# Ledger of designs, part 32: designed miniproteins, single chains, continued (5)

Each design is a single chain, and the fold is of that chain. pLDDT is the mean over its residues in the fold that is shown.

## One batch from the design tools (miniprotein)

Design m17156
Fold by ESMFold2-Fast:
Structure m17156 (fold): chain A 57 residues (1-57)
Amino acid sequence: MEVEKKINEKYQEFLKKLDEEEARLRAAGVSPETIQRRIREKLKEFDKKLEEEIKKA
């Protein structure tokens, strides 16, 4: 299986979900600093998840 193709698809889906999450947090009145922190945290979690999948293979 082409791991790169799967990674790209997951990344695109992840970015779409981040955009939705950002919009939701803005509507809830969350500060820009907190929103940036949450986005960064989710990006790190996504990278860690990909590394785990690669190591498992």
Scores: mean pLDDT 76

Design m17157
Fold by ESMFold2-Fast:
Structure m17157 (fold): chain A 94 residues (1-94)
Amino acid sequence: LEEALEGAREALEGGTLAAKNGTGEALHLGIAGALSGMGGIFEVEVLRDGRRGGRTAQSGGDVARRGGLLAGNKEAQREGELGRRLGRLGYEAG
């Protein structure tokens, strides 16, 4: 559960940074990553579903990482990658 939640938070932060620093595709990917992060937080905290939240965080983290890459923002890339890795650990453990 903790890994899924942390992964979702990292996806939200990475997506937000990619959206703030990006335009066009980078902005779209940043928004998508941030929305997935929020969904993952909801799935873990409200639905108590670490497997589902972890999968959502893994997907959102990857999208945020790609958005950060296109935006040229290394922090967004790093946070997206952490969201992807922690999300995967959360869904495998759930």
Scores: mean pLDDT 86

Design m17158
Fold by ESMFold2-Fast:
Structure m17158 (fold): chain A 68 residues (1-68)
Amino acid sequence: SLEELKEKAIEFAREGARQVIAALPDGETARRLAQDVGDKLQELEDHYPEAAREAMEVFAREVARARG
């Protein structure tokens, strides 16, 4: 269902954010990981824009929170 897809996309975004945050001391690795997450969510947006947007928002919020 769309609801299950959205939940899974949000979980993926949270996992991605955790990996980026853990890599933050290495800016190059953090940037690469963030790009990989962004690319996958962009692919999802082409078919499921609502789920992708919510996941992108969660990803951005988690990373921003860790940065202060």
Scores: mean pLDDT 84

Design m17159
Fold by ESMFold2-Fast:
Structure m17159 (fold): chain A 88 residues (1-88)
Amino acid sequence: GAVALAAARAALEAGRLATRSSKDPAKGAAAALLGIGALFGVESGIESSVEAARDALVAGELALEASSDPRARALAALAIALAAAAIA
């Protein structure tokens, strides 16, 4: 429905802004937000959502490699899982 589409679009835009703006400790969280947006975007039929999922996967992998912080690593792993679910 329209509400789901609007929410997915907002999440995608927020995720893209976050991944563009975030410094290393926040990159995992930013990638997870993009992954959430991509998953909702695919479910809502947003054309660019598969590309966003691929971007979230790459961002999540890079965040996982860059951080030893358990919380940042958990968020990076969540981003990878959400991105994989979006492209499956």
Scores: mean pLDDT 75

Design m17160
Fold by ESMFold2-Fast:
Structure m17160 (fold): chain A 69 residues (1-69)
Amino acid sequence: AVAEVRERGAAGDVEALLPLLTHPDPRVRAAAALELGRLGAPLSAFAPLADDPSPLVRAALGAALAARL
């Protein structure tokens, strides 16, 4: 799952990564956020993660936003 997310990010597939932000596994959501950040996805795409209960996902969101800048 996480390895697959990184492979999709390496391929530049933003559309395939977006639904992974709502995946039940927080590790998958965190990995998807990092890859979307590297690909320059719009800020609105990260809205589902703002209230995420996982500290791993919140840390990944911060890193993803930094990667866009």
Scores: mean pLDDT 73

Design m17161
Fold by ESMFold2-Fast:
Structure m17161 (fold): chain A 62 residues (1-62)
Amino acid sequence: MKKLEEEAYKEAKKLLEEGKSPIEVFFELKKKYPELSDEKIEKIVAESAKEVAKEKGLVVDI
């Protein structure tokens, strides 16, 4: 469901901004959004991590 994917993306960005690792964020999203597949959660975490890394200026040798 697209709505759950958007909520998961927002949650992932928030957790990453708070300093959680992508692995921790993946695990949190699995608990909060069990209806989402592992593949979708991985994609959401990856997209959120890229956005947060860009904001932090850490985007060298991605």
Scores: mean pLDDT 75

Design m17162
Fold by ESMFold2-Fast:
Structure m17162 (fold): chain A 67 residues (1-67)
Amino acid sequence: KVEQIIENAVELLAERVGEERAREIRERALEALKTDPASAMNLLGGEIADLVGTEEAARLIAEAVAR
């Protein structure tokens, strides 16, 4: 479920960038999810990549999906 992927990714991201930054991304991704699951995932991936880079973002999303 996309909501659970967002929660898992944010939990993993907090270890890298801190809880406040991760919470901001969570709030934006959950708002996007209210309209479109694909938009939520695109926002989540883009925001994480902006903070930690594309390779690390892909790793975090893959781990979040696998949980």
Scores: mean pLDDT 82

Design m17163
Fold by ESMFold2-Fast:
Structure m17163 (fold): chain A 64 residues (1-64)
Amino acid sequence: GREEKLLELSIEARLKLMEKAKELREQGKKVETERVDETRFVLKYEENGEIHEEVIDAEKELEE
């Protein structure tokens, strides 16, 4: 059902978050990750003095 699908998407979102964070850290960037809720995560990093934010939202993927 929807709950099972959402759980799968949440796991996938966590894996993507970890992969992106690892890649950015390997490039020498300072990376901070924040869990907004069970299905949403925020990835923040600084590049050339600018702060970049990326939202990973498993629930949005379910609705699309």
Scores: mean pLDDT 74

Design m17164
Fold by ESMFold2-Fast:
Structure m17164 (fold): chain A 81 residues (1-81)
Amino acid sequence: MTVDPERLEEEIAISLVRMVYSIGKLEIERAPTEEEKERARKESVELIEKTTEKEVELLKDEEGKRRVEEEARRRIEELEA
């Protein structure tokens, strides 16, 4: 059993996006006012986008990049709903 470095980088990228999403969702839930919830949402979306850009830059496989970007898009949509 050997770990493919490219696949590991892809899995790490997806996990980081999911973790940022989970933290953002908790921050939104814990925010005491609607204004603070909206601010937390904006900050979380920005952090997901920034994390995605950074992780995608590290990947060499176009299919891997696409999967990370698709995960990020779905998570952003969930936060904006």
Scores: mean pLDDT 81

Design m17165
Fold by ESMFold2-Fast:
Structure m17165 (fold): chain A 60 residues (1-60)
Amino acid sequence: LDEIIKKLLEKQKELVSLWRQLREAVAAGDRETAAELAEKYLQLSEEIRKLAKEKIKAEY
């Protein structure tokens, strides 16, 4: 359980970093990098959601 919480916090930090990088890529007009970062952002968001569901299922 504690390990899941630690992973959630780490992934949230990565999410913030990806958002910053995505904004920079968009501002620079780098469409390919922006698209790749957007995909990573969405995948990471889904992973966070799955971990949250696993924690709920394990406790309830």
Scores: mean pLDDT 79

Design m17166
Fold by ESMFold2-Fast:
Structure m17166 (fold): chain A 97 residues (1-97)
Amino acid sequence: EIQVQQSPSSVTVPEGGSVRLTDTASGSGIARLAWFRQAPGSNKLELVASASGSNTLTVTLRSLKPEDTAVYYSLAYNAATGELAWGQGTKVTVVPA
């Protein structure tokens, strides 16, 4: 079974700041990792990054604005089994300067 850990679980940054999000997956046969963004009140997941053949995927969000406040979800995929494992979500809150 694939396990996905997102870091941090939540973060608050000032406007103009940056944050680094890390997806770490454990388990056998992980073919791909991805990060998705979900804006507040939206049911749409937008792909922000993906990598193949790695158990860790890091994304850096820079020059953040209050409207960039969102929840980020990580995904690990096993191509051989079709297993999809989602992380718990990282809430990124950007506070006005």
Scores: mean pLDDT 82

Design m17167
Fold by ESMFold2-Fast:
Structure m17167 (fold): chain A 70 residues (1-70)
Amino acid sequence: MTPEEEKLAKEKALKALEEFSKMELTEEEKEALKKAIEEMIKELEEASKTATPAVKEKIEEKIKELEKLK
């Protein structure tokens, strides 16, 4: 892994944690959002299993973006 790739991975992880800590949601609201995000991720994961390699890679990037919102 290049130093640049390592830096991007760290920045993505820190940004996800920062956004999570900024969310002043009730426990019920957090559960509802997490559930909705998980459902979207699951649909994308199922779609990726039957997709071509190029489309699968794009779907995996979208899944990563959604996981940041958890």
Scores: mean pLDDT 70

Design m17168
Fold by ESMFold2-Fast:
Structure m17168 (fold): chain A 107 residues (1-107)
Amino acid sequence: SEEEFRRLALEAARKIQDVVDKAYKEGKSVEEILNEIKKVMEEFVERALALGLPREQMLRLIDFLKQQAYAAVDRLKDKLTPEEYEKLKEGIDKYFDELKARVEAAA
């Protein structure tokens, strides 16, 4: 349902923001920050599947959360080297595109 989608999307967005901010403050590497984002995504995709969200809503969730991951990294842009920033953006792009393709293939 739209209500279930909205609730799940807002919870996941907040968690992505929290884990990115905390990982950065803890001095974690680019790879570690990407892994924290992936863990949140795996959790919320599994929860969406368990709730029986239709494929269209799952794809919207993934697209929305990709934008939230970008926003979280963009908040750190002035704190990261250009190389770290680019690696984070590339890692997000690759992971979310692969996830979206898997969801489309499975549906």
Scores: mean pLDDT 85

Design m17169
Fold by ESMFold2-Fast:
Structure m17169 (fold): chain A 75 residues (1-75)
Amino acid sequence: SIIDQVLAKMHAEFQAEYDSRMKELEELKKKNPENYEAVKEQEDTRLIAEYDKRFEQALAEGIKLEAEARRAQRS
């Protein structure tokens, strides 16, 4: 479905950003382990909120596109 395609694209893009952020956190852990715990907790909170926001936006866009496609087929 169109919704599945939009969500799959969002998931792939978020996964790439997530992997990049995790790599940054591993470098921080090596350079400043004392600050790592605080930054990790802040990033976990931020990433959850960002995923939620992107999911809601992608779902809304997918629903809109599917509704438009269904309307086009009826005309």
Scores: mean pLDDT 83

Design m17170
Fold by ESMFold2-Fast:
Structure m17170 (fold): chain A 74 residues (1-74)
Amino acid sequence: MAREAAEALRAGDLERAARLIARAEVETGASDLPLEELERLALEELRRLSPEELERAAEQLEGLAEQHERLQAA
């Protein structure tokens, strides 16, 4: 999931990235907001980011994916 979100950000597919991010927030219980509302908020925020900020966000998501993979291997 985090890898797919990072790939979507780098591809410029902000709608797909927002959907994946919103789904992750629901799965972690980080928000009481409906999935549709989280998708809209994520998309709005992503559209405001510069290409440099989007790349940094993608790097962060890849790092989280690597941590999750290491924890599953342990």
Scores: mean pLDDT 74

Design m17171
Fold by ESMFold2-Fast:
Structure m17171 (fold): chain A 68 residues (1-68)
Amino acid sequence: SLQQRRQRLLQQQRDQRGRQLYDAARRSLRTTQDSDRNIQLYSSNPDLQQQYLQLKNDSIQQARDIFS
């Protein structure tokens, strides 16, 4: 029926969007965790800390853009 076909298409769109959001969140979380670890490891090097902080902030912003 047309209603069953419509429901399948809507479900497929929701599943695809959910997967995209999940993958984006997981990627951002990994980048954030890796950056936080490196910030701690390079506590004696302010230039490297600043670079990893920027990488973390860029990753968070990229995730926010995908979720908006």
Scores: mean pLDDT 80

Design m17172
Fold by ESMFold2-Fast:
Structure m17172 (fold): chain A 58 residues (1-58)
Amino acid sequence: MLASPEQAARAADAAGAAGATVGASAEETAAAYARHGGLSREAAREVAAAGAGPPAGL
C-alpha cells in the first residue's frame, strides 16, 4: 500500500515525538509509524522504506 506524502510526514513526526525512531532499526521505525502515525503495517513499511531514500544513501 502507498502512503500519501501527508500520511508519511505525519507518521514520521508522531513517531519522532514519541521517541520511537531514535536509534530504531528500519523494522522498529515501521512499527512506530503504524502505532503513532495511524498507518497500517503495510503503509508504515512503505513509509519507512521511502524514508531510507534509495539515491541519497542512508
Scores: mean pLDDT 60

Design m17173
Fold by ESMFold2-Fast:
Structure m17173 (fold): chain A 95 residues (1-95)
Amino acid sequence: SSLARETARLLTVMGILLAGMYFDLKVLKKLNAPEEVIKEVEEKLKEMEKLYEEALKLYKEDPENPENLEKIRKILEEIQKIYLEVQAILDKILA
């Protein structure tokens, strides 16, 4: 379905964003960012990764199930909120 294809695209984009944020975390560590900041970003990334793995599991079980696709959408919205929180932390440090 078009919904399943769109969900697959969103999952792909989210995977790329997660990889990018892990790279940002490595850069923060090299720049000797405050330990509290590093720990907060690490905690948020672990939460996003857990949610992402849950979304992948639901998609893998049945890509055409509308109930699972709706659950994945809600998980992706929650990941996006955490993503914006991480970006706000980075903006504050890099400003």
Scores: mean pLDDT 87

Design m17174
Fold by ESMFold2-Fast:
Structure m17174 (fold): chain A 89 residues (1-89)
Amino acid sequence: LVEKAREALKQGKYDEAIKYAEEALKQDPNNVEALGILAEAYKKQGKIDEAIKYYRKLTDLVVKRLEDEGKYFEAFLQKIIDDIAIEKL
């Protein structure tokens, strides 16, 4: 289901991507990939409020997973911050 949703999203079949991603979420409500596909598909359709809803859920789940891995989260964020700091020369 998630694989089919991702493929549909890449092909611009946003309604199909939403359908497969929603089905994946019924099986696993915390499926990060399915949430990301829903957010992107709704964004591409101009349904910004729905896109924000799913992006927020996605962000919360990603943060929780990174926190569960302890110091790996800090190291990963530091790497991103360093990359951003280089852009602000």
Scores: mean pLDDT 73

Design m17175
Fold by ESMFold2-Fast:
Structure m17175 (fold): chain A 81 residues (1-81)
Amino acid sequence: MDEKLRKELEIAVLLLAASTYLVIGDRLSKQGKLDEAKKWYEKAIKYAEEAIKVARENGLDSTLKEAENIRKEAKDKLESL
């Protein structure tokens, strides 16, 4: 497999995890479970930051922007709790 394709797949898995954690956090926030929602948003941020690192190391500019957008969304939601 092309190394670039392999790294794009690794980032896709990290971004899928981050997006899933955002959805879990949103659900918990709507239920008034703010402490639990905070933990899931923090997990979303961590996975997005890992995706940013891999994207930067491999020059994947479009994927980097996607990862940065997910990190920003997670941070904005965390700060609004």
Scores: mean pLDDT 85

Design m17176
Fold by ESMFold2-Fast:
Structure m17176 (fold): chain A 78 residues (1-78)
Amino acid sequence: ALSPEQRAEVKRLAVKAVNALQNGDAESAIEHLEKLRSLAVSEEARRHLDEAIEAAKNGDFEGAIRHLQEAVAIDLAA
């Protein structure tokens, strides 16, 4: 399970990533998503973050947000 400090960092990075994606800032979004991937606990969360990064690279910001939300939900539930 994530420590309280790691849980707070995941939430902070997720907010930054969503804001970047909503603004069409793929570069900033990818940086935040890669940081989230480095903190990911489960293989399932890592796969969703990999899909979020790929979606962001392709300009699919809605897809990126969906995958990001799934990854965060999985890791915060563990």
Scores: mean pLDDT 86

Design m17177
Fold by ESMFold2-Fast:
Structure m17177 (fold): chain A 72 residues (1-72)
Amino acid sequence: SSLAEAAKKKAEEFEKKGLKEAAALARKAAEAAEKGDYDTALALTLKALALASEGEEKEILEQKANTILEEA
């Protein structure tokens, strides 16, 4: 799926930058998307992006991820 491909690409990008935790979450997001668990995949992708961000952007991404997980 396009979501799995996007998450896998982000995982490679984070790994090259040395962001090990963000890369690990993005890989788990890709696996969830491949299994058809798109809510978990999206939430994990947002958490990975939050780890690579700071300030207000980090807070917004974390809130969005938590909202998806609460609705699932």
Scores: mean pLDDT 78

Design m17178
Fold by ESMFold2-Fast:
Parts: sequence; C-alpha cells; structure tokens
Structure m17178 (fold): chain A 86 residues (1-86)
Amino acid sequence: SAEMEAFVAAAEREAAALREAAERLEEEAPEAARLAREAAELLLEAARALAAGDWEKAEELARRAEELLREAYAIDPRIMEEAVRV
C-alpha cells in the first residue's frame, strides 16, 4: 500500500539521518546521541513490523521512538538540528 511504502521509506531515511547526527554529536552529547540511536533502531523495527503486516506493533514502536527523540532534543537540541541537516 502507498501508506505502508511511504512509512517504510520515511522511517529508513529518518533512522539513517538520526544515526549520522548521533555519530557527529557522540563526543559532545553522548546521552542525546545514545537516545537518538535507540530511536533509530525502533524506527527500523517499526518499518519491519509494518512490512510484516503488524500495524499495531509498528505504531507502538514509532510512538516510543518519538518519545526517545523528545528526550534527546530536551537534553541537546542540536541532535534534531543535525538530523534535519542530513
């Protein structure tokens, strides 16, 4: 479905951007970088769950990823600024 394909593509792109942002900020903001990496892993797992037809699990994993990103941003707002730059 278009919705599934769009979500999977977006999640993969966002996860890649978050991992790159985390790598750049690892020395300056290690806690924010760790949370961003955990969020990236949850987004990739959400994409896999959606591809397997488990919409409820995908939604839950995506929600948890967003919560971790809010925590990372609260610790160091640069994590989100670097992610949108990538």
Scores: mean pLDDT 81

Design m17179
Fold by ESMFold2-Fast:
Order: C-alpha cells, then structure tokens, then sequence
Structure m17179 (fold): chain A 60 residues (1-60)
C-alpha cells in the first residue's frame, strides 16, 4: 500500500546513510533497515514514518 512504499523508500535512504556512517555493506544495511521499518509499520505506520524521517534528517 501507499504507506508501505513510503516506509520502504525512507528505510532504504536510512540504510544508505547508516552504511556511509558505519562502513557496513550498503545492501545489508538497506535490507536490515527495511525489515525493521516493516515491523514498526505493523504497530504504528505514522510513528514509523516520523521516526525514519527524523533519523534521516539527523544523519543527512
């Protein structure tokens, strides 16, 4: 759905930034970020989106 696609896009961007900051493999970092974001989406999609946007803003 629309929320799922938005959270996947945000999680991928966060994973990219995490890879750049930690030196982890980009594909693994992006995959991990997406998996965790989807778990949070099941509980509260709005809070999951807000959390990811905040993390991206702080790291970017």
Amino acid sequence: GKKEEEIKALAREYGRLLSEHTGQDRELAEKGAIEEALKELEKDPEKAIEKLKGLIKEMG
Scores: mean pLDDT 80

Design m17180
Fold by ESMFold2-Fast:
Structure m17180 (fold): chain A 63 residues (1-63)
Amino acid sequence: MTPEQQAKVRELRQKGHDALLAGNYEEAAKYFEEAAEVYRQADPNSPLADLFRRAAENLKALA
């Protein structure tokens, strides 16, 4: 994973967490889905990509 990708996932994870705390589940899901995509692009078999994809799916169900 590049330093740029690492910085981007950190930002997306922070924004997703902030949205989650605010009760904005739809917005949180979008940020976590974007984080999953960055992890997947760095490593197609990334466990973190699967983790954040599942988190986004669960949040969409709550929205």
Scores: mean pLDDT 83

Design m17182
Fold by ESMFold2-Fast:
Order: C-alpha cells, then sequence, then structure tokens
Structure m17182 (fold): chain A 87 residues (1-87)
C-alpha cells in the first residue's frame, strides 16, 4: 500500500527530528533530570526509526500496520519526555 509506505516515511522523518532535538538538548542542558529524560526520548525515537524502516522493508500490510502503530506510540512518548525535559 502506497499509503502505508508514505506513513512509514513520515514517521521516520518525525523520528529523525526528535533524535536531533534530543541530541541538541543533551549538549545544551546542565540539568541532570533533563539529561535523563532526553536520553530516554533519544532511545525511544531511535527505536521508532528502526520500526518505521522495518515497515518499509515488509510487503505484509498487517505487519506494516503493526510496526507503524508501535513506532507512533514510541514517538508520542518521546515527544512527551522531550517536552518535560524542556521545562
Amino acid sequence: SLELILRAIALALRAIGLILEAERLLKETKDEEAKRLAEEALELAKRALELAMEALKTEDEEEQERLLEEAERLLEEAERLLEEAKK
């Protein structure tokens, strides 16, 4: 499905954006709690990228949907952690 492929690409780009944001925050912050949250967000965003890339490799639409659902959940948690870290 072209729609699932485009969704996978969109989630991969979102994950890359969060990775870059988390890495930037880790360089700039001196707050130990903010560093911990940014490190957790970075790990989740990296996992989400891996899942989105796996979805691009499979031709099974059911497996694609499962991988993309999991990637989206991880990205939502990563975004939550980064917003918490920015406080």
Scores: mean pLDDT 89

Design m17183
Fold by ESMFold2-Fast:
Structure m17183 (fold): chain A 55 residues (1-55)
Amino acid sequence: NAMEKKRYQSLIKQLENAVKELEKKAEEDPENRDFYQKQIDTLKKAIEELKKKLE
């Protein structure tokens, strides 16, 4: 279904943008870097799972 595929692609882009924002926050807020890194790792795993559903 082309509409569902576009939804997954949109979600992947949103999550990739969230990762970039968290990476920026980790650099701007070094005291909480480990917290942001854990969130980044979680989002990257979610992105991989969504990409697998598109295959």
Scores: mean pLDDT 83

Design m17184
Fold by ESMFold2-Fast:
Structure m17184 (fold): chain A 85 residues (1-85)
Amino acid sequence: VLEKILEAAKKAIENKDFDRFRTVVATLVSLGRYDEAISALRAAKEAGLDPEELAKFARQLATYLESQGHKEAAERFRALADELA
């Protein structure tokens, strides 16, 4: 359920657990929940997670989305990576 995934993202941010955060956000992306994934990455930066690691992760998500044919979503995550850096 989306609500439980969003709660897990929030918990990972609170605990500064980047590996769990990556797993949760990747799950949102796989479900096509791009707005929620982008919001989670912005919230993580605001909460003090490493901007460089977040930007690298956003670039990885963009590459994945492009490989899956989701060109517009990939462009959104590339723009986010530049914003997060």
Scores: mean pLDDT 86

Design m17185
Fold by ESMFold2-Fast:
Structure m17185 (fold): chain A 61 residues (1-61)
Amino acid sequence: SAKEQTRKTLTAIIDLLLEKGWISPEQAATLRELLDELIAKLNVKQTQLEFQARLNELIAG
């Protein structure tokens, strides 16, 4: 499904950020939990936009 592909793609982005050292393992876990919640509640486009916003907040905070 489009939602499953979106989840897989955004999870790969989280994994890449962790590999590059841009986020901590704890931040990666938080982002994965947020992604699962967004996928459950929102459509694909809303999930992508909200994930980007929350990623920026998490890295900046």
Scores: mean pLDDT 81

Design m17186
Fold by ESMFold2-Fast:
Structure m17186 (fold): chain A 77 residues (1-77)
Amino acid sequence: MSEEEFEAEVLLALGLIYLTLGKMDYEKGNYESAIESYEKAIELFERAIELSTGDLRQEAENYLEEAKKFLEEVKKK
């Protein structure tokens, strides 16, 4: 594993934490906090994509699209 791959894995993990926090805030009706968490997840997944290749990049791209969809849904509230 390269330093870039390790950094991408850490960024992906942090993005998943923020995505989960956003989902929890959304379920509680804390829409502003959910938006902030989804935006942070998007930024982290975009960085993970830049630093990764292959399966890791595809995983990060899939989570990026999920986070973007959740952000659009919460903005409608």
Scores: mean pLDDT 87

Design m17187
Fold by ESMFold2-Fast:
Formats: C-alpha cells, structure tokens, sequence
Structure m17187 (fold): chain A 82 residues (1-82)
C-alpha cells in the first residue's frame, strides 16, 4: 500500500539519520551525510508518488527545510567535538 511504502522509506531515513548522529570521524560523517541525503530524497520521492496524500505533498518544502536544519546541526555538533 501507499502507506507501507511511506513507512518503509521513513524507516530507512531514520536508520541513516542514526548513523549521522553516531559519526565518530570526518570520514564517517561524510559517508553518513551522503547516506542520509540519499535516504531523504528517496523518502521525498515516495511522498511525491502518493496521489492519496496531497496534504503530505504540500508539506515537502517544510520537511526539506527541517532536514537541512538537522544536517546543519549535526555538522555543527561534530565540529564542536573536534
């Protein structure tokens, strides 16, 4: 179902974000950022493919802004530990 596809994409994004928050080195951070961005774009693509969820599609710009904010905070937190 549309909802099952969305849940699966969300679970992959959550897993990628967990790796980002657990990064211990610059190489791990860069790899985790690439994985998180790929998972995020897959999640957005899944939302765009849901004709039954127009209200969720309308939230894509806000969801993207929140993701970019989280990425910025993760980078700043990592730099503060160096």
Amino acid sequence: SDMEALIAAEEKLIAALSKLLEAKSQAELEAALAEARAAFEAFIATIRAQPSLPELQALIPEIRARFEGLVAKAKAAFEAKQ
Scores: mean pLDDT 81

Design m17188
Fold by ESMFold2-Fast:
Structure m17188 (fold): chain A 61 residues (1-61)
Amino acid sequence: MDQALAQVRESARRHGLPAEVVEALERTVRRVGDLPPQPSAEARGQAVAALLAEEMRRERE
């Protein structure tokens, strides 16, 4: 969890992302940490993508 948040912050800093996008990414990482075990890597990837899309959509509203 802590390493994932640090990685997101470092990547955002390198790419000059707006603060609201960084906040959406941090919320997504925290929500991913609460996901139950997924039956496959593909299912986990889909769940993560859905959470990211939801948080990014909220930032645009």
Scores: mean pLDDT 70

Design m17189
Fold by ESMFold2-Fast:
Structure m17189 (fold): chain A 107 residues (1-107)
Amino acid sequence: SAAVEAGIEATGETVERTVVEEARAAGEELPEEARELVREAGELLAAGATAYVLDGDRARAAALAREAAELFDRAAKVAEEAGKPKAAELLREWARALRAEADALAA
């Protein structure tokens, strides 16, 4: 539905904003490509949360959390290549946390 789609987009923007502010607190600015990957990861997390809450679909929630973790790893590589090592480590920490969540959901 349009309302669910809008909620997913808003969550993606919220995750992007959170990660950008954490990187700025560490003294680094996220490259635009890394920001786009983080926003996409946030949208996958919102879709997974929707599947879990509305349908009880833990397997789908786990799969989407794993895909989001892969996007965070890609964002970390983009940040590292842009000379933003603190932002890259922050993004890798997000990826590790999301993989742990995916494993817990799949258990």
Scores: mean pLDDT 87

Design m17190
Fold by ESMFold2-Fast:
Structure m17190 (fold): chain A 88 residues (1-88)
Amino acid sequence: MIVSKIEKKLNELAEEAYKRGLTPEEIDELMRQAAEEFRKELSKIDKEKVQKEAETLGLDYETLLRNAAARYRMAGLDEIASVLREMA
């Protein structure tokens, strides 16, 4: 799933930032760049395909997107979270 792939990438970036001792400003910039890439990818996603994938996981389409949005919001990725909420 595209959401899982991006989540994995963001987690890896967060772990790398912690290991390298990056400042909060540097972490924010790194996450902002990742958010820009994710937003471009999301704009190409077929809503029908995402809905079908949510059903195979035993989840509502809205629940899947809301859970993803909540995680990205907690990471400070408000742009990604907003796009996911709009898709719900």
Scores: mean pLDDT 68

Design m17191
Fold by ESMFold2-Fast:
Structure m17191 (fold): chain A 74 residues (1-74)
Amino acid sequence: SAAEEQALLVEAGEEAVRLRLEDPALSWEEVFERVTKEFKERNPDVPEEVFERIEEVLRERLRALDAEAEIEPA
């Protein structure tokens, strides 16, 4: 359902922000790879097609954050 996908997306986004905060040397692409791997391991019952949709949205969101982060310490 859309609500379930939204909940998973929010959780993945929160994990990505947490991971970047713990290790600021990681790129958002590296954060994306680690978050998606961990998330798949924690949610083995979620269909691959649902993960693909979440991954597409998450990757877009993390790229936007990466672009903002390049100017945010200014």
Scores: mean pLDDT 72

Design m17192
Fold by ESMFold2-Fast:
Structure m17192 (fold): chain A 77 residues (1-77)
Amino acid sequence: SEEEVRIVRELAEKIKETGDPEYVKQLIKALEHPDPRVQVEAARALGELGLPESKEPLRKALTHPDPEVQAAAREAL
């Protein structure tokens, strides 16, 4: 789980460096990861990047049962 959180942070850095749509797609997919800590980190990273493609996935995260995931999605939107 800590390793997966680290991977999400690395994806965000790669997106900042390259703008590669494949890394963006992987980061958005992390919002659906079974570990809520990974979902929170993904939501925060997407919010910081401010990409239009993340709006719909972040809105979906607002309905997540974990209140920390919901809060991260609200902050990101």
Scores: mean pLDDT 80

